# Designs tried in a protein design run: designed miniproteins, single chains. Part 55

Each design is a single chain, and the fold is of that chain. pLDDT is the mean over its residues in the fold that is shown.

## One batch from the design tools (miniprotein)

Design m1900
Fold by ESMFold2-Fast:
Structure m1900 (fold): chain A 99 residues (1-99)
Amino acid sequence: DVDRRLQAGRLLSQAMRYLVRGISHLRQGDLQGAVQSLQLARDYAVRGARLAGRDDSARRIGDLLDTAISHARQGDIQGAVDSAVQASRQVGDLGVSVG
């Protein structure tokens, strides 16, 4: 369904915006801002992936962002960045396949 793919692409674009913001907050040491942005990225990414019919991608991206959020809450900036960057690559690849 073309309309469903278009909506999925919009949700994945929002996920990418919040992922970039979250990674920026992590690099600045703003763990609270990072957690908030990564939680929003997770919501948009999972919804976008599911709407695209990619439940496998939704689960992988969700797991990576849950890991990134957990590391950020523990003050492990490097672990949070590594997981968030992996999630951003998955979201980017899915966005290209949908758009």
Scores: mean pLDDT 90

Design m1901
Fold by ESMFold2-Fast:
Structure m1901 (fold): chain A 83 residues (1-83)
Amino acid sequence: GETRTYTVTEEQTLLDFLEPFLKEKGLSRESLGLTPESTVGDVFEKTGVRIYVNGNLVDLSTPLGSIKLKPGDKVTLEGLARF
């Protein structure tokens, strides 16, 4: 799969950040059953995507709504081309 790095432009949760990329692939948080309580591991299981924030692999047990992003943060999505 491809690896892409994005610069965060607004304050948002990781779940909110992921939504535009899911839509580009014809997916949605609703279609994948993702909520703020869903973990990074749930994203990996459903999409094959690994997530890094500022170069650090996010722990698979971390809830998506608990990860608060701010302008300037770097989010790397690895495996984004897999579906």
Scores: mean pLDDT 81

Design m1902
Fold by ESMFold2-Fast:
Structure m1902 (fold): chain A 79 residues (1-79)
Amino acid sequence: MVDEVAERVARLVEETLGVRLPLEDARAAVQAALEAAKKFGIDAVRDKLDADIAALTDPRERALGERLRALVLELIEES
């Protein structure tokens, strides 16, 4: 469910970067990814996430990005 994934996203951001991500913002980000998948397909979302992660220079942000990518793509595939 979107709320469960959003809670996990917020937790991973806080644990990895020490930044509190409001649940509402995490939920909005997850919903935006789902809507992008509906409009452009899962391959387009995957390609965009891969490009965004590749642009990150901080290894912690890259590791977080890879985990978030896996969660978002799994949610899209299971939805």
Scores: mean pLDDT 79

Design m1903
Fold by ESMFold2-Fast:
Structure m1903 (fold): chain A 89 residues (1-89)
Amino acid sequence: SSDADVEKFNKQMAEITAEIIAAQEAGDLFKATLLSIRNHILRLEYMGRKDDAQKIAQQAQQAQTLQQLQDVLSQSSALVAKEFKKYMS
């Protein structure tokens, strides 16, 4: 990736991380969960896993309850962890 792509990714990650912290401090668990899912989507996109990112985005859009969003967050977390482990093997 180009230096510009790295800068864009780092800026987006910093902005979303700050918004997650603000939502957590405000006690907005729904917003914190949505932003955490978006954080994982950006990581998957940056790692070239566009199909996984799109699938998670669709699942988040279809979620009607906080519990369903938490399930999507767990799935996205597992996908991010799986990709990280691939580079460590």
Scores: mean pLDDT 83

Design m1904
Fold by ESMFold2-Fast:
Structure m1904 (fold): chain A 91 residues (1-91)
Amino acid sequence: SMKKLEEEAKKAILKAGEVFNKFSEKYIENKKKPKPEDIPELEKMLEILEESKEVLKKYLEAFGPDPEVEQVLAQIDRTIEKIREIIESLK
């Protein structure tokens, strides 16, 4: 249903926002050097962002262009790229 997809999209935005805030606080604001012990947390962040991305893509397919959703998707893509680069650097 359209209402269910709207609710799922809102939850996806909130979950992505929580990941952005946690990532920013730890690695940007506090300038923590990533360690191999951080990989499981970073992998969980990737999982949440990838799941959120799929929900928001479905939302745009159903409802059409939405600047807020498009902005969140762009931030998801940038954050996924940064996290993947960090994980690769720790292997």
Scores: mean pLDDT 88

Design m1905
Fold by ESMFold2-Fast:
Structure m1905 (fold): chain A 87 residues (1-87)
Amino acid sequence: MEEEIVEALKAGDWQKLRELANDPRLSERARKILRALLDYILGFPFEEIKERYGLTDEELQILKDFLQGKISIEDFARYLLGEPVKR
């Protein structure tokens, strides 16, 4: 699972990420964050994404940090799998 997420993110495989966002092996939280990422790529503002998916301030900040390159793809994938991001 981690390898699939990492490879999809590295490749920019938005179709595979959409499939993962619906994968029952991922938690509802992980699927929610992946859907938020995909909506951001489609041009939706963070304020709308936060309300649409019910993101916490932490979840939104992790997504922003990932998009700004402050969190590695590997650390973001581990976060989606329930591990905390080490700062």
Scores: mean pLDDT 82

Design m1906
Fold by ESMFold2-Fast:
Structure m1906 (fold): chain A 74 residues (1-74)
Amino acid sequence: MSDEELAKEWADGLRSDEQLRVALAHFEREREEAERELAKLKAEGAPQDEIDRVERGIRNAEVMIRVLRERLAA
C-alpha cells in the first residue's frame, strides 16, 4: 500500500506520455524476465530466499505497471 503510494508519486513526476510509455515498457519487460527467472528457480529447487526476492521484484513491477497504465488511460 505504501509502495503503491510511492509508485503513484513517482509516476506523477513523469512529464510526458512518451516518458510514461518508456517506463511502462521497462517494467513490463522486467516483470516478464522476473517471471521466467521465478519459473526456473522453482523448477531447479532454488533456496526460498532467492524465490522470495524474485517474487518481491514481480510484485513491485506489477504495482508500477498498474499505476503507469492508469496514467496513460487518463
Scores: mean pLDDT 80

Design m1907
Fold by ESMFold2-Fast:
Parts: sequence; structure tokens; C-alpha cells
Structure m1907 (fold): chain A 89 residues (1-89)
Amino acid sequence: MEEERRREEERRELEEEAARRREADVREGKRLVLERSPPESHPRLRELFRLLDEHGEVYLYSDPETGRILFVSPDEEELRRAEEELRRR
């Protein structure tokens, strides 16, 4: 195992974990695109950290076109309803 290859494998593992988590979320009926909002001093990022500290886990939905976080919640069902409403529009 090369050290350089190990770093590459670790990066690949993180990407696979993200993809697997997304698939699991879809499979479990979330049907949301979970993706990181642009981290450029986004005000919702601060709120996200607060919710993580308080609840330990949160779900977020971001607009795939703009990358803006549209909804964040510790409740998966609330996030699902928000996504459905956006899709209905």
C-alpha cells in the first residue's frame, strides 16, 4: 500500500460514504437531495452547526441549481414535506 494511494483511497471512501448515505436516505423514503450548501459564510451554516450541537443530527435540503440551503430540520418528515411542496411548484 503506497502512502499516496492510501490518501486517494481515503478520499474515495469519503465520496462512497456520501453516495451511500444519499442512497440510504432515498431508500428510506427521504427522497431529498442532501448536499452541502456553498460554505462561503452562509448564514444557514451557523444555524446548521447550532442544530447539530443541540440534536446531534439534522437533515437539509439545498436547491441543486443555486446550492442554497432551503430547509434544515432535525425531523426527516418535515424535510420530506418541504421537498414535496417545492416539487409541486
Scores: mean pLDDT 59

Design m1908
Fold by ESMFold2-Fast:
Structure m1908 (fold): chain A 68 residues (1-68)
Amino acid sequence: MEKRKQSLEIMVELGKKAGEEASKLSDPKKKNQVIADAALQAADKAKSLGDDDLAKIARQDAELAAKM
């Protein structure tokens, strides 16, 4: 029941916040870490809402960002 919509809203909010914080940083590694941390938080929240597919996508985004 609406868990996909709630997960997407949380991910969008966390992503915008992370992007805004990252834009204030000059160090590329710190920028990528902020994005990775936000994606990991989004994954945990999506999983807690029962949206395992979206949680998996967010975790993959976090791993990709952390490797950049």
Scores: mean pLDDT 74

Design m1909
Fold by ESMFold2-Fast:
Structure m1909 (fold): chain A 91 residues (1-91)
Amino acid sequence: SPIYKFNTKNLVKAFVEAMKKGDFDTALYYAFLIVHVLNEDPEKSKYIPKELIPFAKVARGEITLEEALEYIAKNSKDPVLREIAKKKLEE
């Protein structure tokens, strides 16, 4: 079903999996889809992890991907995501 493709929980999972693989282009793509879903149903914001907020800002053109990665490297509670963000910034 097309609805399954845009389920907020599945999009968040796909975003996190892309982040853990260091595939930030794919992570940004899922962030764009999540922003679209939130524009249609703002109540689903309760399912969005705080680490996704900077990527939502990138999707809206408000900040750069580099600034979003710096935020995650400094502020994410997940040490794996912090390490991945730091490694991407050092490339």
Scores: mean pLDDT 75

Design m1910
Fold by ESMFold2-Fast:
Structure m1910 (fold): chain A 77 residues (1-77)
Amino acid sequence: GMEERLRELEEEILKAVEEGDFAKAIKTAEKLEDPEARKRALGNIVARKLGLDGEEARSLLTDELIKEVVDEELAKE
């Protein structure tokens, strides 16, 4: 079902981040149809890139900062 697809995309994102391919992780996260899940995934990718703790990242990362980092990573292709 849709829950299975969401899990598969999340696993692919985690693998890309583990491999240091943040551009691939971002592109995979953008395939998430739910805007809330997509925003959460992008926030987690940015937090991992910046070396922030999960709880700290959720409190400190703004939507604006996440967008700036995402745009920067995609521009580095």
Scores: mean pLDDT 76

Design m1911
Fold by ESMFold2-Fast:
Structure m1911 (fold): chain A 90 residues (1-90)
Amino acid sequence: SEEELEKKIIEFLKSQIDLLKRMVDRGVRLPERTVAEIEKLLDSLKPKLSPELQKAADHIRKAYQALRDGNFEEARKHIEEAEKLLKKLE
C-alpha cells in the first residue's frame, strides 16, 4: 500500500539522519564519489515522495554535500531541518 511505502521511506530517511549525525560527531569528510552515489539513491526515491518527504530528502542531500565540503555546521543545520520535517509526519 501507499501507507506502507511511505512508512518504509520515512524509516530510510531517519536511518540517513542517524548516519549523518554519527559522521558529523566524528568529523568525517565524505569523498565526492560517495556523496554522488547517495544523491543518485535519493533521486531514485524522488517520484515516490510527498512534498514534505521531498523537502526532508533535500535537506539530507544538502547535509551530505556539506560533509563533502567539510562544512560540519551547515551539515548540522540541514540534519536538524530534515529531522523537524520528519517529526511533523509522525
Scores: mean pLDDT 86

Design m1912
Fold by ESMFold2-Fast:
Structure m1912 (fold): chain A 68 residues (1-68)
Amino acid sequence: MTLLEKAKELYQAYKYYEKQGKDLLAAGAYSQYETLYSQLSPEEQKEFEEFVKELEKTGDIKEVPLIP
């Protein structure tokens, strides 16, 4: 799995947990997402931004349970 794919999963998990009111899980996913996003190349960050725009447009968030 690429860093970009992992960042996308963490962002979706963050939005899912936020919607469910699971603040601790949402905060954990967001923190991990920010760390990975900062490690992405500028081109990968642009692809991530397009992904976020598409998610916001559809309103559908995939459920990605991140249990290590």
Scores: mean pLDDT 74

Design m1913
Fold by ESMFold2-Fast:
Structure m1913 (fold): chain A 87 residues (1-87)
Amino acid sequence: SMAEEEVEEEILKKLKPLVEAGYNKDVNKALESFDELSEFLLKNAKDPHVQKMLPGIFHILEEIAEKLNSEELKKKIEELKAKLASI
């Protein structure tokens, strides 16, 4: 199992380019960065530290998708939620 600090560091590292993409109105960068974060979250879905951070992560992702007005990103977020709920 990863330490809590390692989980937090990896999530923040992967969220940073997503937040920057939202600020810069860069839909392509947001989609690429989302795929990297999504892969990490799915691989670590059973980690309790990851599970604890999921509500905050999804709140940030939904705000970014709204700022970008990206239906593709909104759809990918809902698909990720469904996949994580099935684990």
Scores: mean pLDDT 87

Design m1914
Fold by ESMFold2-Fast:
Structure m1914 (fold): chain A 88 residues (1-88)
Amino acid sequence: SMPSIEEIHNIILEAAKELGYTDEQIEKLKELFDKRRTSSLEEIDKINAEIYKLFGSDENIEKIVDLVAEKLGLTPEQKERLLENLKK
């Protein structure tokens, strides 16, 4: 089965660090992930846009998802689901 959202978020932070995102960017990503947990549906859309902006591009998101899939042993279907959720 798919890992928990908390596990996925933690490994995304590790993957971003390995890909050369700054400590400031990683800290902001963690803040945004934590904020999503308690946010309304309307606020979640805005937070998702901020997360996307931090990643910078679809290509960067794909690199992050590739590393997350490798670290967590995700199936191709689980990897595609994660990619869709981050690209929103």
Scores: mean pLDDT 82

Design m1915
Fold by ESMFold2-Fast:
Structure m1915 (fold): chain A 55 residues (1-55)
Amino acid sequence: SKEEKILKVEVDFHKEVQAVVAEGRAAGLPREELDARIFEVAKKYHEEVDKIEKE
């Protein structure tokens, strides 16, 4: 179902954000660069959800 597809995308998004934050902090990334990477992950999340909703 669409609901199951969206749930999977949400779970994957949460995991990817956690990984990006952990890796960015370990690498000592500036806050602005970390925020930019999180923004790109969020952008991909919205695009995938929009794609599923159009099915």
Scores: mean pLDDT 84

Design m1916
Fold by ESMFold2-Fast:
Structure m1916 (fold): chain A 70 residues (1-70)
Amino acid sequence: MEAIEAAKAGDIEGAQEALDRLYREHAPHLPEDVRRQLRAALAAASRALKAGDIEGAVAHAEEALRLVEE
């Protein structure tokens, strides 16, 4: 997963771009309830990245991946 790999490598910008891309690619194909959950998980991952919480960012990104069929 590109966002998780970038976050572990310390590439905050790359991780953020990968999270944005994940939503853009998958959101149109998801039911409304799952799409809302995906948005919430990605928003939490983004906030964790901005706070320097890499472990939290990875956990939320993994949650987002479970909501989409990767």
Scores: mean pLDDT 77

Design m1917
Fold by ESMFold2-Fast:
Structure m1917 (fold): chain A 83 residues (1-83)
Amino acid sequence: EEADEAFVAKLKSAGWEKLGCISCHHFPELKIGNPSGKVVDTKKSVMRYLILGEKETYNVHKYKFGFTGSEEDFTKLMKLIVP
């Protein structure tokens, strides 16, 4: 429970909403959907497709943009954005 609160606080510091994210300062090249499945740049491009569907993209974004959490924390982040 406390770990989830700290994680949500990290998301807010990065400019992300608890239940979704349109953009994030730590992931400037990453286009993502919100909780309703809407996308920023294209109607068919969502974070799930780019990150969870494309393992290469997942690894590049995790390392390239300096996410300072564990792999489990990153997975929790993705689940908050795309259920």
Scores: mean pLDDT 40

Design m1918
Fold by ESMFold2-Fast:
Structure m1918 (fold): chain A 68 residues (1-68)
Amino acid sequence: SKEELEKIAKELLEKYTKGLSEKDKARVETYVRDLIDKGEILTEEQMEKAVKTIVEMVKEERKRREAA
């Protein structure tokens, strides 16, 4: 269910975003929530992969912004 996916997302976001700034945490949460709302994440395995991938994307985006 969506409620179960949101609970899993909260736990995984806490685990994988501990080293990020509050702004970057919010950005990761926004991307993950968008994927859930669009129905692109249907399983726990897809959720974990998505969270890990988005965290890496946000970290790379931060590096590019700091370099500019």
Scores: mean pLDDT 80

Design m1919
Fold by ESMFold2-Fast:
Structure m1919 (fold): chain A 79 residues (1-79)
Amino acid sequence: AEELLELMREYVLRYGTPEEIAEFEELLPEALEALRSLSPAELEAYRLLVEAARAAADGDLEKARALLAEAQAILAAAR
């Protein structure tokens, strides 16, 4: 949970607007509680989604697509 929150924070600080950063900081306690309620499989899937978003922002669309596909497969299997 904490590791995924750290990845999300790094993404927002690097690619977010000042308004998005402020909104993220306001939602931090609620986000952490939500992430702590997720299964290990769901946490891994959301980690891959954050990494996919970062890859897309950096222009690595092939990596972004691969990570998105992995996240979707994990979420489908976790049901």
Scores: mean pLDDT 77

Design m1920
Fold by ESMFold2-Fast:
Structure m1920 (fold): chain A 64 residues (1-64)
Amino acid sequence: MPLSDEEFLKRVEEALGRPLSEDEKINALTAYRYAVAQGRSAEEAVEIGVKAVENTRIAKRELA
């Protein structure tokens, strides 16, 4: 695999400058697996993961 789950999550946390919640980790990993399945690079998968985390936070706050 191009990145371990732990390494991927660490890169997403570094890009955001904060730790991830459990729900954010799940969504980021789901986005990562999808990106890898689509033939995206590890760097592209991290960017997609960051976007998935931000969208998850917005959606949860709006629905709560």
Scores: mean pLDDT 74

Design m1921
Fold by ESMFold2-Fast:
Structure m1921 (fold): chain A 78 residues (1-78)
Amino acid sequence: MQLTEEEKKIIKEVFSKLPEEIQKNFLRALGLYVEGRPLSDEEKYAVDTFLDALEKAGISKKWVTDRSLWGQLVQAGS
């Protein structure tokens, strides 16, 4: 399943509004998740913070369980 252009825009906007430290920890967490490596508590917190912000912006969390969508998310958040 692919993200729409509107969803990509919302994801980028939401990501850009997060604190810089959360943005850095999220990108690190995303790389570790794709590699199947364990996340630290700080990286888990960054993921939860970003996903909560996305849900408040109207983006469904159901895509987060699909590893193929995480690659699209990191490109949308860059």
Scores: mean pLDDT 69

Design m1922
Fold by ESMFold2-Fast:
Structure m1922 (fold): chain A 75 residues (1-75)
Amino acid sequence: DPNADLLATNSTGLTPLHIAAGSGDLETVKALLARAREQGLLDELLGARDLFGLTALDWARYFGHEEIAAVLEAA
């Protein structure tokens, strides 16, 4: 299931996009967004909320990754 990889969550509801955005991995963020666009999952991935209701954009902002936040807002 190709959806399971992009939308897979850990025990706190973090998707791969949350983890990449929070860690400042801009290249992984761009790669995940490209895959999500190709699979028609972009809105689902961008709108995915963790256990606390936070999106990947919220995680990028929380950790001060402004370029990643801008890329996520532009997606």
Scores: mean pLDDT 81

Design m1923
Fold by ESMFold2-Fast:
Structure m1923 (fold): chain A 72 residues (1-72)
Amino acid sequence: ERPLADVARVEIHVDELDEETARMLAKQLERFAAQARIDEVVVHAKKVSPEARRLLEETARRLGIRLEIIEH
């Protein structure tokens, strides 16, 4: 139903999701969302800072993306 150019799901793997990494990922997500539809982003991390989680959740909500952060 959706165009082939739509990005339905993006998976990202990082070791540490700190505020700096989250700001970089937020910028990348904004750039990708400008080019294609993103429905869901799943971030896998060994360590997640509260600031990083908040920043990504705010960015995802603003872009209309479903965000899941999985801490291992």
Scores: mean pLDDT 79

Design m1924
Fold by ESMFold2-Fast:
Structure m1924 (fold): chain A 81 residues (1-81)
Amino acid sequence: MNEEAAKESAERIAELLRSKGASEEEVEEAYKKAFEYLLKVAEKVGAELAKAMVDVGLAEEEGREDPEERAAVLERLAEAL
């Protein structure tokens, strides 16, 4: 189900941010943006591919220690066309 896949992936992004010391406000905003983006992507390309895209993005983001670069990656995911 597209909604459940989007929720699961968005929760993983939120957990990554929380583990890096992000505030609850930052976590909530990131979750909302990721969920809306992933729901749209899952409807177009399927839930499995949308989840794989998040897995790749999270692996890349775990290597970054700059909160500003972290925000840019999430913005990029939300704005992908």
Scores: mean pLDDT 65

Design m1925
Fold by ESMFold2-Fast:
Structure m1925 (fold): chain A 94 residues (1-94)
Amino acid sequence: SAELEALTEEAIAAAEEAIAAGASPREVRDLVYRRMRAILDRLAAAGASPEEAVAAASRVGRAVTEHVLRTDPSLTRAVEEGIVGALIDFADAL
């Protein structure tokens, strides 16, 4: 969807900006976590099922991970930890 494409572009841009500013792995992880949590919560508030919210957020997270793997591979683990943490905490809150 156009909304999912925009959320993906915004998430990638936010990660790029933080990395360009010299963000630490912890700061990148926390940024990605907050962005993923916001996406999950927004989709749930809009009436998406938990499965739909997780599927859409996972697609965004995959695109962010693939982008960072190409540009800043040393930060890929921090990005993945942020994504996984957001998905786990979202599931635990259901």
Scores: mean pLDDT 88

Design m1926
Fold by ESMFold2-Fast:
Structure m1926 (fold): chain A 95 residues (1-95)
Amino acid sequence: MLSGEEAMERLRAMLELLELLTKAIKEKREPTPEEAERIREALSKLSDADIAAILGFLARVLSDEELEFLLEIIRKYAPELVPLAEEIYEERKAE
């Protein structure tokens, strides 16, 4: 299922999503309409496993406050991911 081109597009989408989410969190602001569209475009190229890997990484490096802010962003711009994000957050708290 993976050509080299598809693998590179998926990797770029993962990196873009990670960059956009971390930028919004560090600047303590909601994504702009342009950033929100880029987030949706990146998500459309990613599997649930790819998204789980990104959210798992973020749950590991973010503070509790930053992680709550990430959950608020997900609720507003990608509500379909809320169950996955909450599961990952619970796993981080459980060790």
Scores: mean pLDDT 76

Design m1927
Fold by ESMFold2-Fast:
Structure m1927 (fold): chain A 68 residues (1-68)
Amino acid sequence: TLTIEVKDLSEEEIEEKAQQATDALVEEAKAKGITLSDEQKEAIKAYIKKELQKAQEEGKSLTIKINV
């Protein structure tokens, strides 16, 4: 489980956090024998970025459970 505090993050930092979380998910999937397509990776990154932006706007932290 990864909890990201978003209240003080810039747009650039949100992009970096989304990429890091996506990379961690991809590696966890590989460890369990699951191969994610490039399309799935892009969808995951876009989803995480959108959720981080929404959490920041609402003054909330985002908790990401890295489990595949």
Scores: mean pLDDT 74

Design m1928
Fold by ESMFold2-Fast:
Structure m1928 (fold): chain A 60 residues (1-60)
Amino acid sequence: SSQIERLQREKALLEQSIKNSDDFVAKVKDVNPELAATYEKNKAHLEGLLARVEAEIAKL
């Protein structure tokens, strides 16, 4: 269904955003720990959104 296709696309985008956040944190954590902490907090939020999307997929 179009709904499952949209949710799978959202999941893929969230997974990519989480990976990008991890890569950025690894790069900056030693030189800018405050910026790294901000990205870690944002990553936690994205992981929450991903869990919600996965739960919606599981209901279909």
Scores: mean pLDDT 87

Design m1929
Fold by ESMFold2-Fast:
Structure m1929 (fold): chain A 57 residues (1-57)
Amino acid sequence: MPVLSADDVRAAGDSLLAAGVTEPVGFVAPETAGGPSPAEIRAAVDTAVALARAQAA
C-alpha cells in the first residue's frame, strides 16, 4: 500500500481539472461562483508535486 506520492498528487490534480470541465452544471454564474479556477488548480498541483518530490527524495 503506497503512501501519497508526487505522481499520485499530479494525477489527482489532472483528474480534478478534467472532472471540473465535465461538470458545467455546477456553474451558477462564472463571476459570482467564487470557485477555484483551472489555473489555480494547476498551480496548486505543481506546488504539491514539488513538496511530495522533496519529501520522497
Scores: mean pLDDT 53

Design m1930
Fold by ESMFold2-Fast:
Structure m1930 (fold): chain A 91 residues (1-91)
Amino acid sequence: GMSEQEQFVQLAENVYKRAQRLADKGIKAAKEGDIEKAKQYLLEAEIELGILRIILGVAESMGLDVSNIKEIVKKVDDLIEKVKKAIKEAE
């Protein structure tokens, strides 16, 4: 079976995959002029970032190596900034 380290990394990777899909949908909605829908996808992506920060905090409290999870946090932050930029450019 997977170690606790591998389980936490897998949870973070699953969050990243969901955040990528939400960011892609948000950017597409913004480009199509559906600002309301783009903002809804942005909110859902920000909720995924919140979940990822909880995963990071729990892993840190357990003394696990969080280097990979911290890199995933940065990637999700970058995705959220791309959605925000797409919304601003469409307004």
Scores: mean pLDDT 91

Design m1931
Fold by ESMFold2-Fast:
Structure m1931 (fold): chain A 91 residues (1-91)
Amino acid sequence: MEELRAELRRALDEAARIVNRYIKQNPKNKDLVYKASAALIYLAMARQALDEGDFETALEYLRKALEFTKDIPEAVSALERAIELAEQLLK
C-alpha cells in the first residue's frame, strides 16, 4: 500500500513538473496558461487528499486535472499513470 502511495506522489510531482515547464515554454498562450494553472490547483488538491488517505477524492481531482491538460501530451501520460495508481489504491 505505501509503495503505491509513493509511486502516486512521484507521478503527481512529475505531472506538476511537466505542466509548469509547459507554462514557462508557452507564456504568451493565455488559454494554455489558464488551463495549466487550473490543472496545477487540482494536482495540489489531489496531493493533499492523497496525504490525508482520501484516495477517492484524490482520484476525482486527478480526473479534473486531466481535463485541463489535453494540450500537453506528456502531462496526459503522467496523469493517466497517476489515475491508474489511485484506482489501484481504492481496490
Scores: mean pLDDT 84

Design m1932
Fold by ESMFold2-Fast:
Structure m1932 (fold): chain A 77 residues (1-77)
Amino acid sequence: SALAEQLLNAIEEALAALEAGDRATAIRHLQKAVELARQLGEEKLAAGLEHLLAMAQAGRATPVHLRNALAEAKRVL
């Protein structure tokens, strides 16, 4: 599905941004990932991404959190 590919790309771009220290760009990509997960009806994945977005906004998200989210998205999509 094109939406599933866009969701995976959004999480991958958020991970790359966090690894580069660009929290603002990571937040933008995570916001897009949340909306795409909701459009796909992936309620559990959307909730996990919303929690991760809140952590990123608080400056507490790490690349490990994004790698775990990417692995989960790949498992369910």
Scores: mean pLDDT 90

Design m1933
Fold by ESMFold2-Fast:
Structure m1933 (fold): chain A 83 residues (1-83)
Amino acid sequence: SDEELAERFLKTLEEDIKIGEEMEEQITDPLMKEFLEELRKLLEVLSKIKDPKKILEAAERLLSARSLEEALEIIREIIEELS
């Protein structure tokens, strides 16, 4: 179901953020640090809306990113749209 897929995506996002936080001291790339900060904001926004369709639409957009820079732009657009 869409609800199960949305919950799975949020769990994956939370796990990715935790890994990033544990590795933060090893991350020297400022773009990667900015990406992790925006991912945390995205998780907060998506967790508050509780709309499986919107969560999955956000997931599809993010997964379409071909670079870290494109992913960062997409995340910012999603946050602006859902805020």
Scores: mean pLDDT 81

Design m1934
Fold by ESMFold2-Fast:
Structure m1934 (fold): chain A 69 residues (1-69)
Amino acid sequence: MVPQKVVEIAREAIERFERERGVEFTEEAYQRVVDAMSRLPPEHQTLESAEMIVRGLYEHRPDLYRRTS
């Protein structure tokens, strides 16, 4: 079971990025962020780490998001 904290951090990071860039991430992108976060040590399961993971997906995985307009 993934900790609720990790799910909430992933959601916050994705929602912030979506607002900033005018995009919508896929469910697959969401799961990839959660999975990557859950593999980090608990002390590194932070919003900062999640934001870096989301930025990496945005830069390298255009298949995992769509423009909202």
Scores: mean pLDDT 81

Design m1935
Fold by ESMFold2-Fast:
Structure m1935 (fold): chain A 100 residues (1-100)
Amino acid sequence: MTLQEVLKEAAKLIRERLLEIYKKSPEEDKEKTEKLIEKVEELMELIKEAAENDPSMTVEDVQEFVERVLKIIDETLETGDIEKAIEEIEKLIEELKKKV
């Protein structure tokens, strides 16, 4: 499997889970969930950019980042704590920006 194929499969799975969070969100929280989706999309673009521009980044490194994102999303599906999820995704974005 190519790095690009791993990223495509990850993006699909993450999108499906984010849509589930959006559907489960009460009307008053939908705007917060949209912000979470935007932040996750930003993080996925940064992972793709790092994978394309950093020759030291392995498929395993990308999978590790994807697993961390999925863990945050899965925890959000269980707790409904969207604000905590946004904070955790923003920390991952900051970490990745320091490496690229």
Scores: mean pLDDT 80

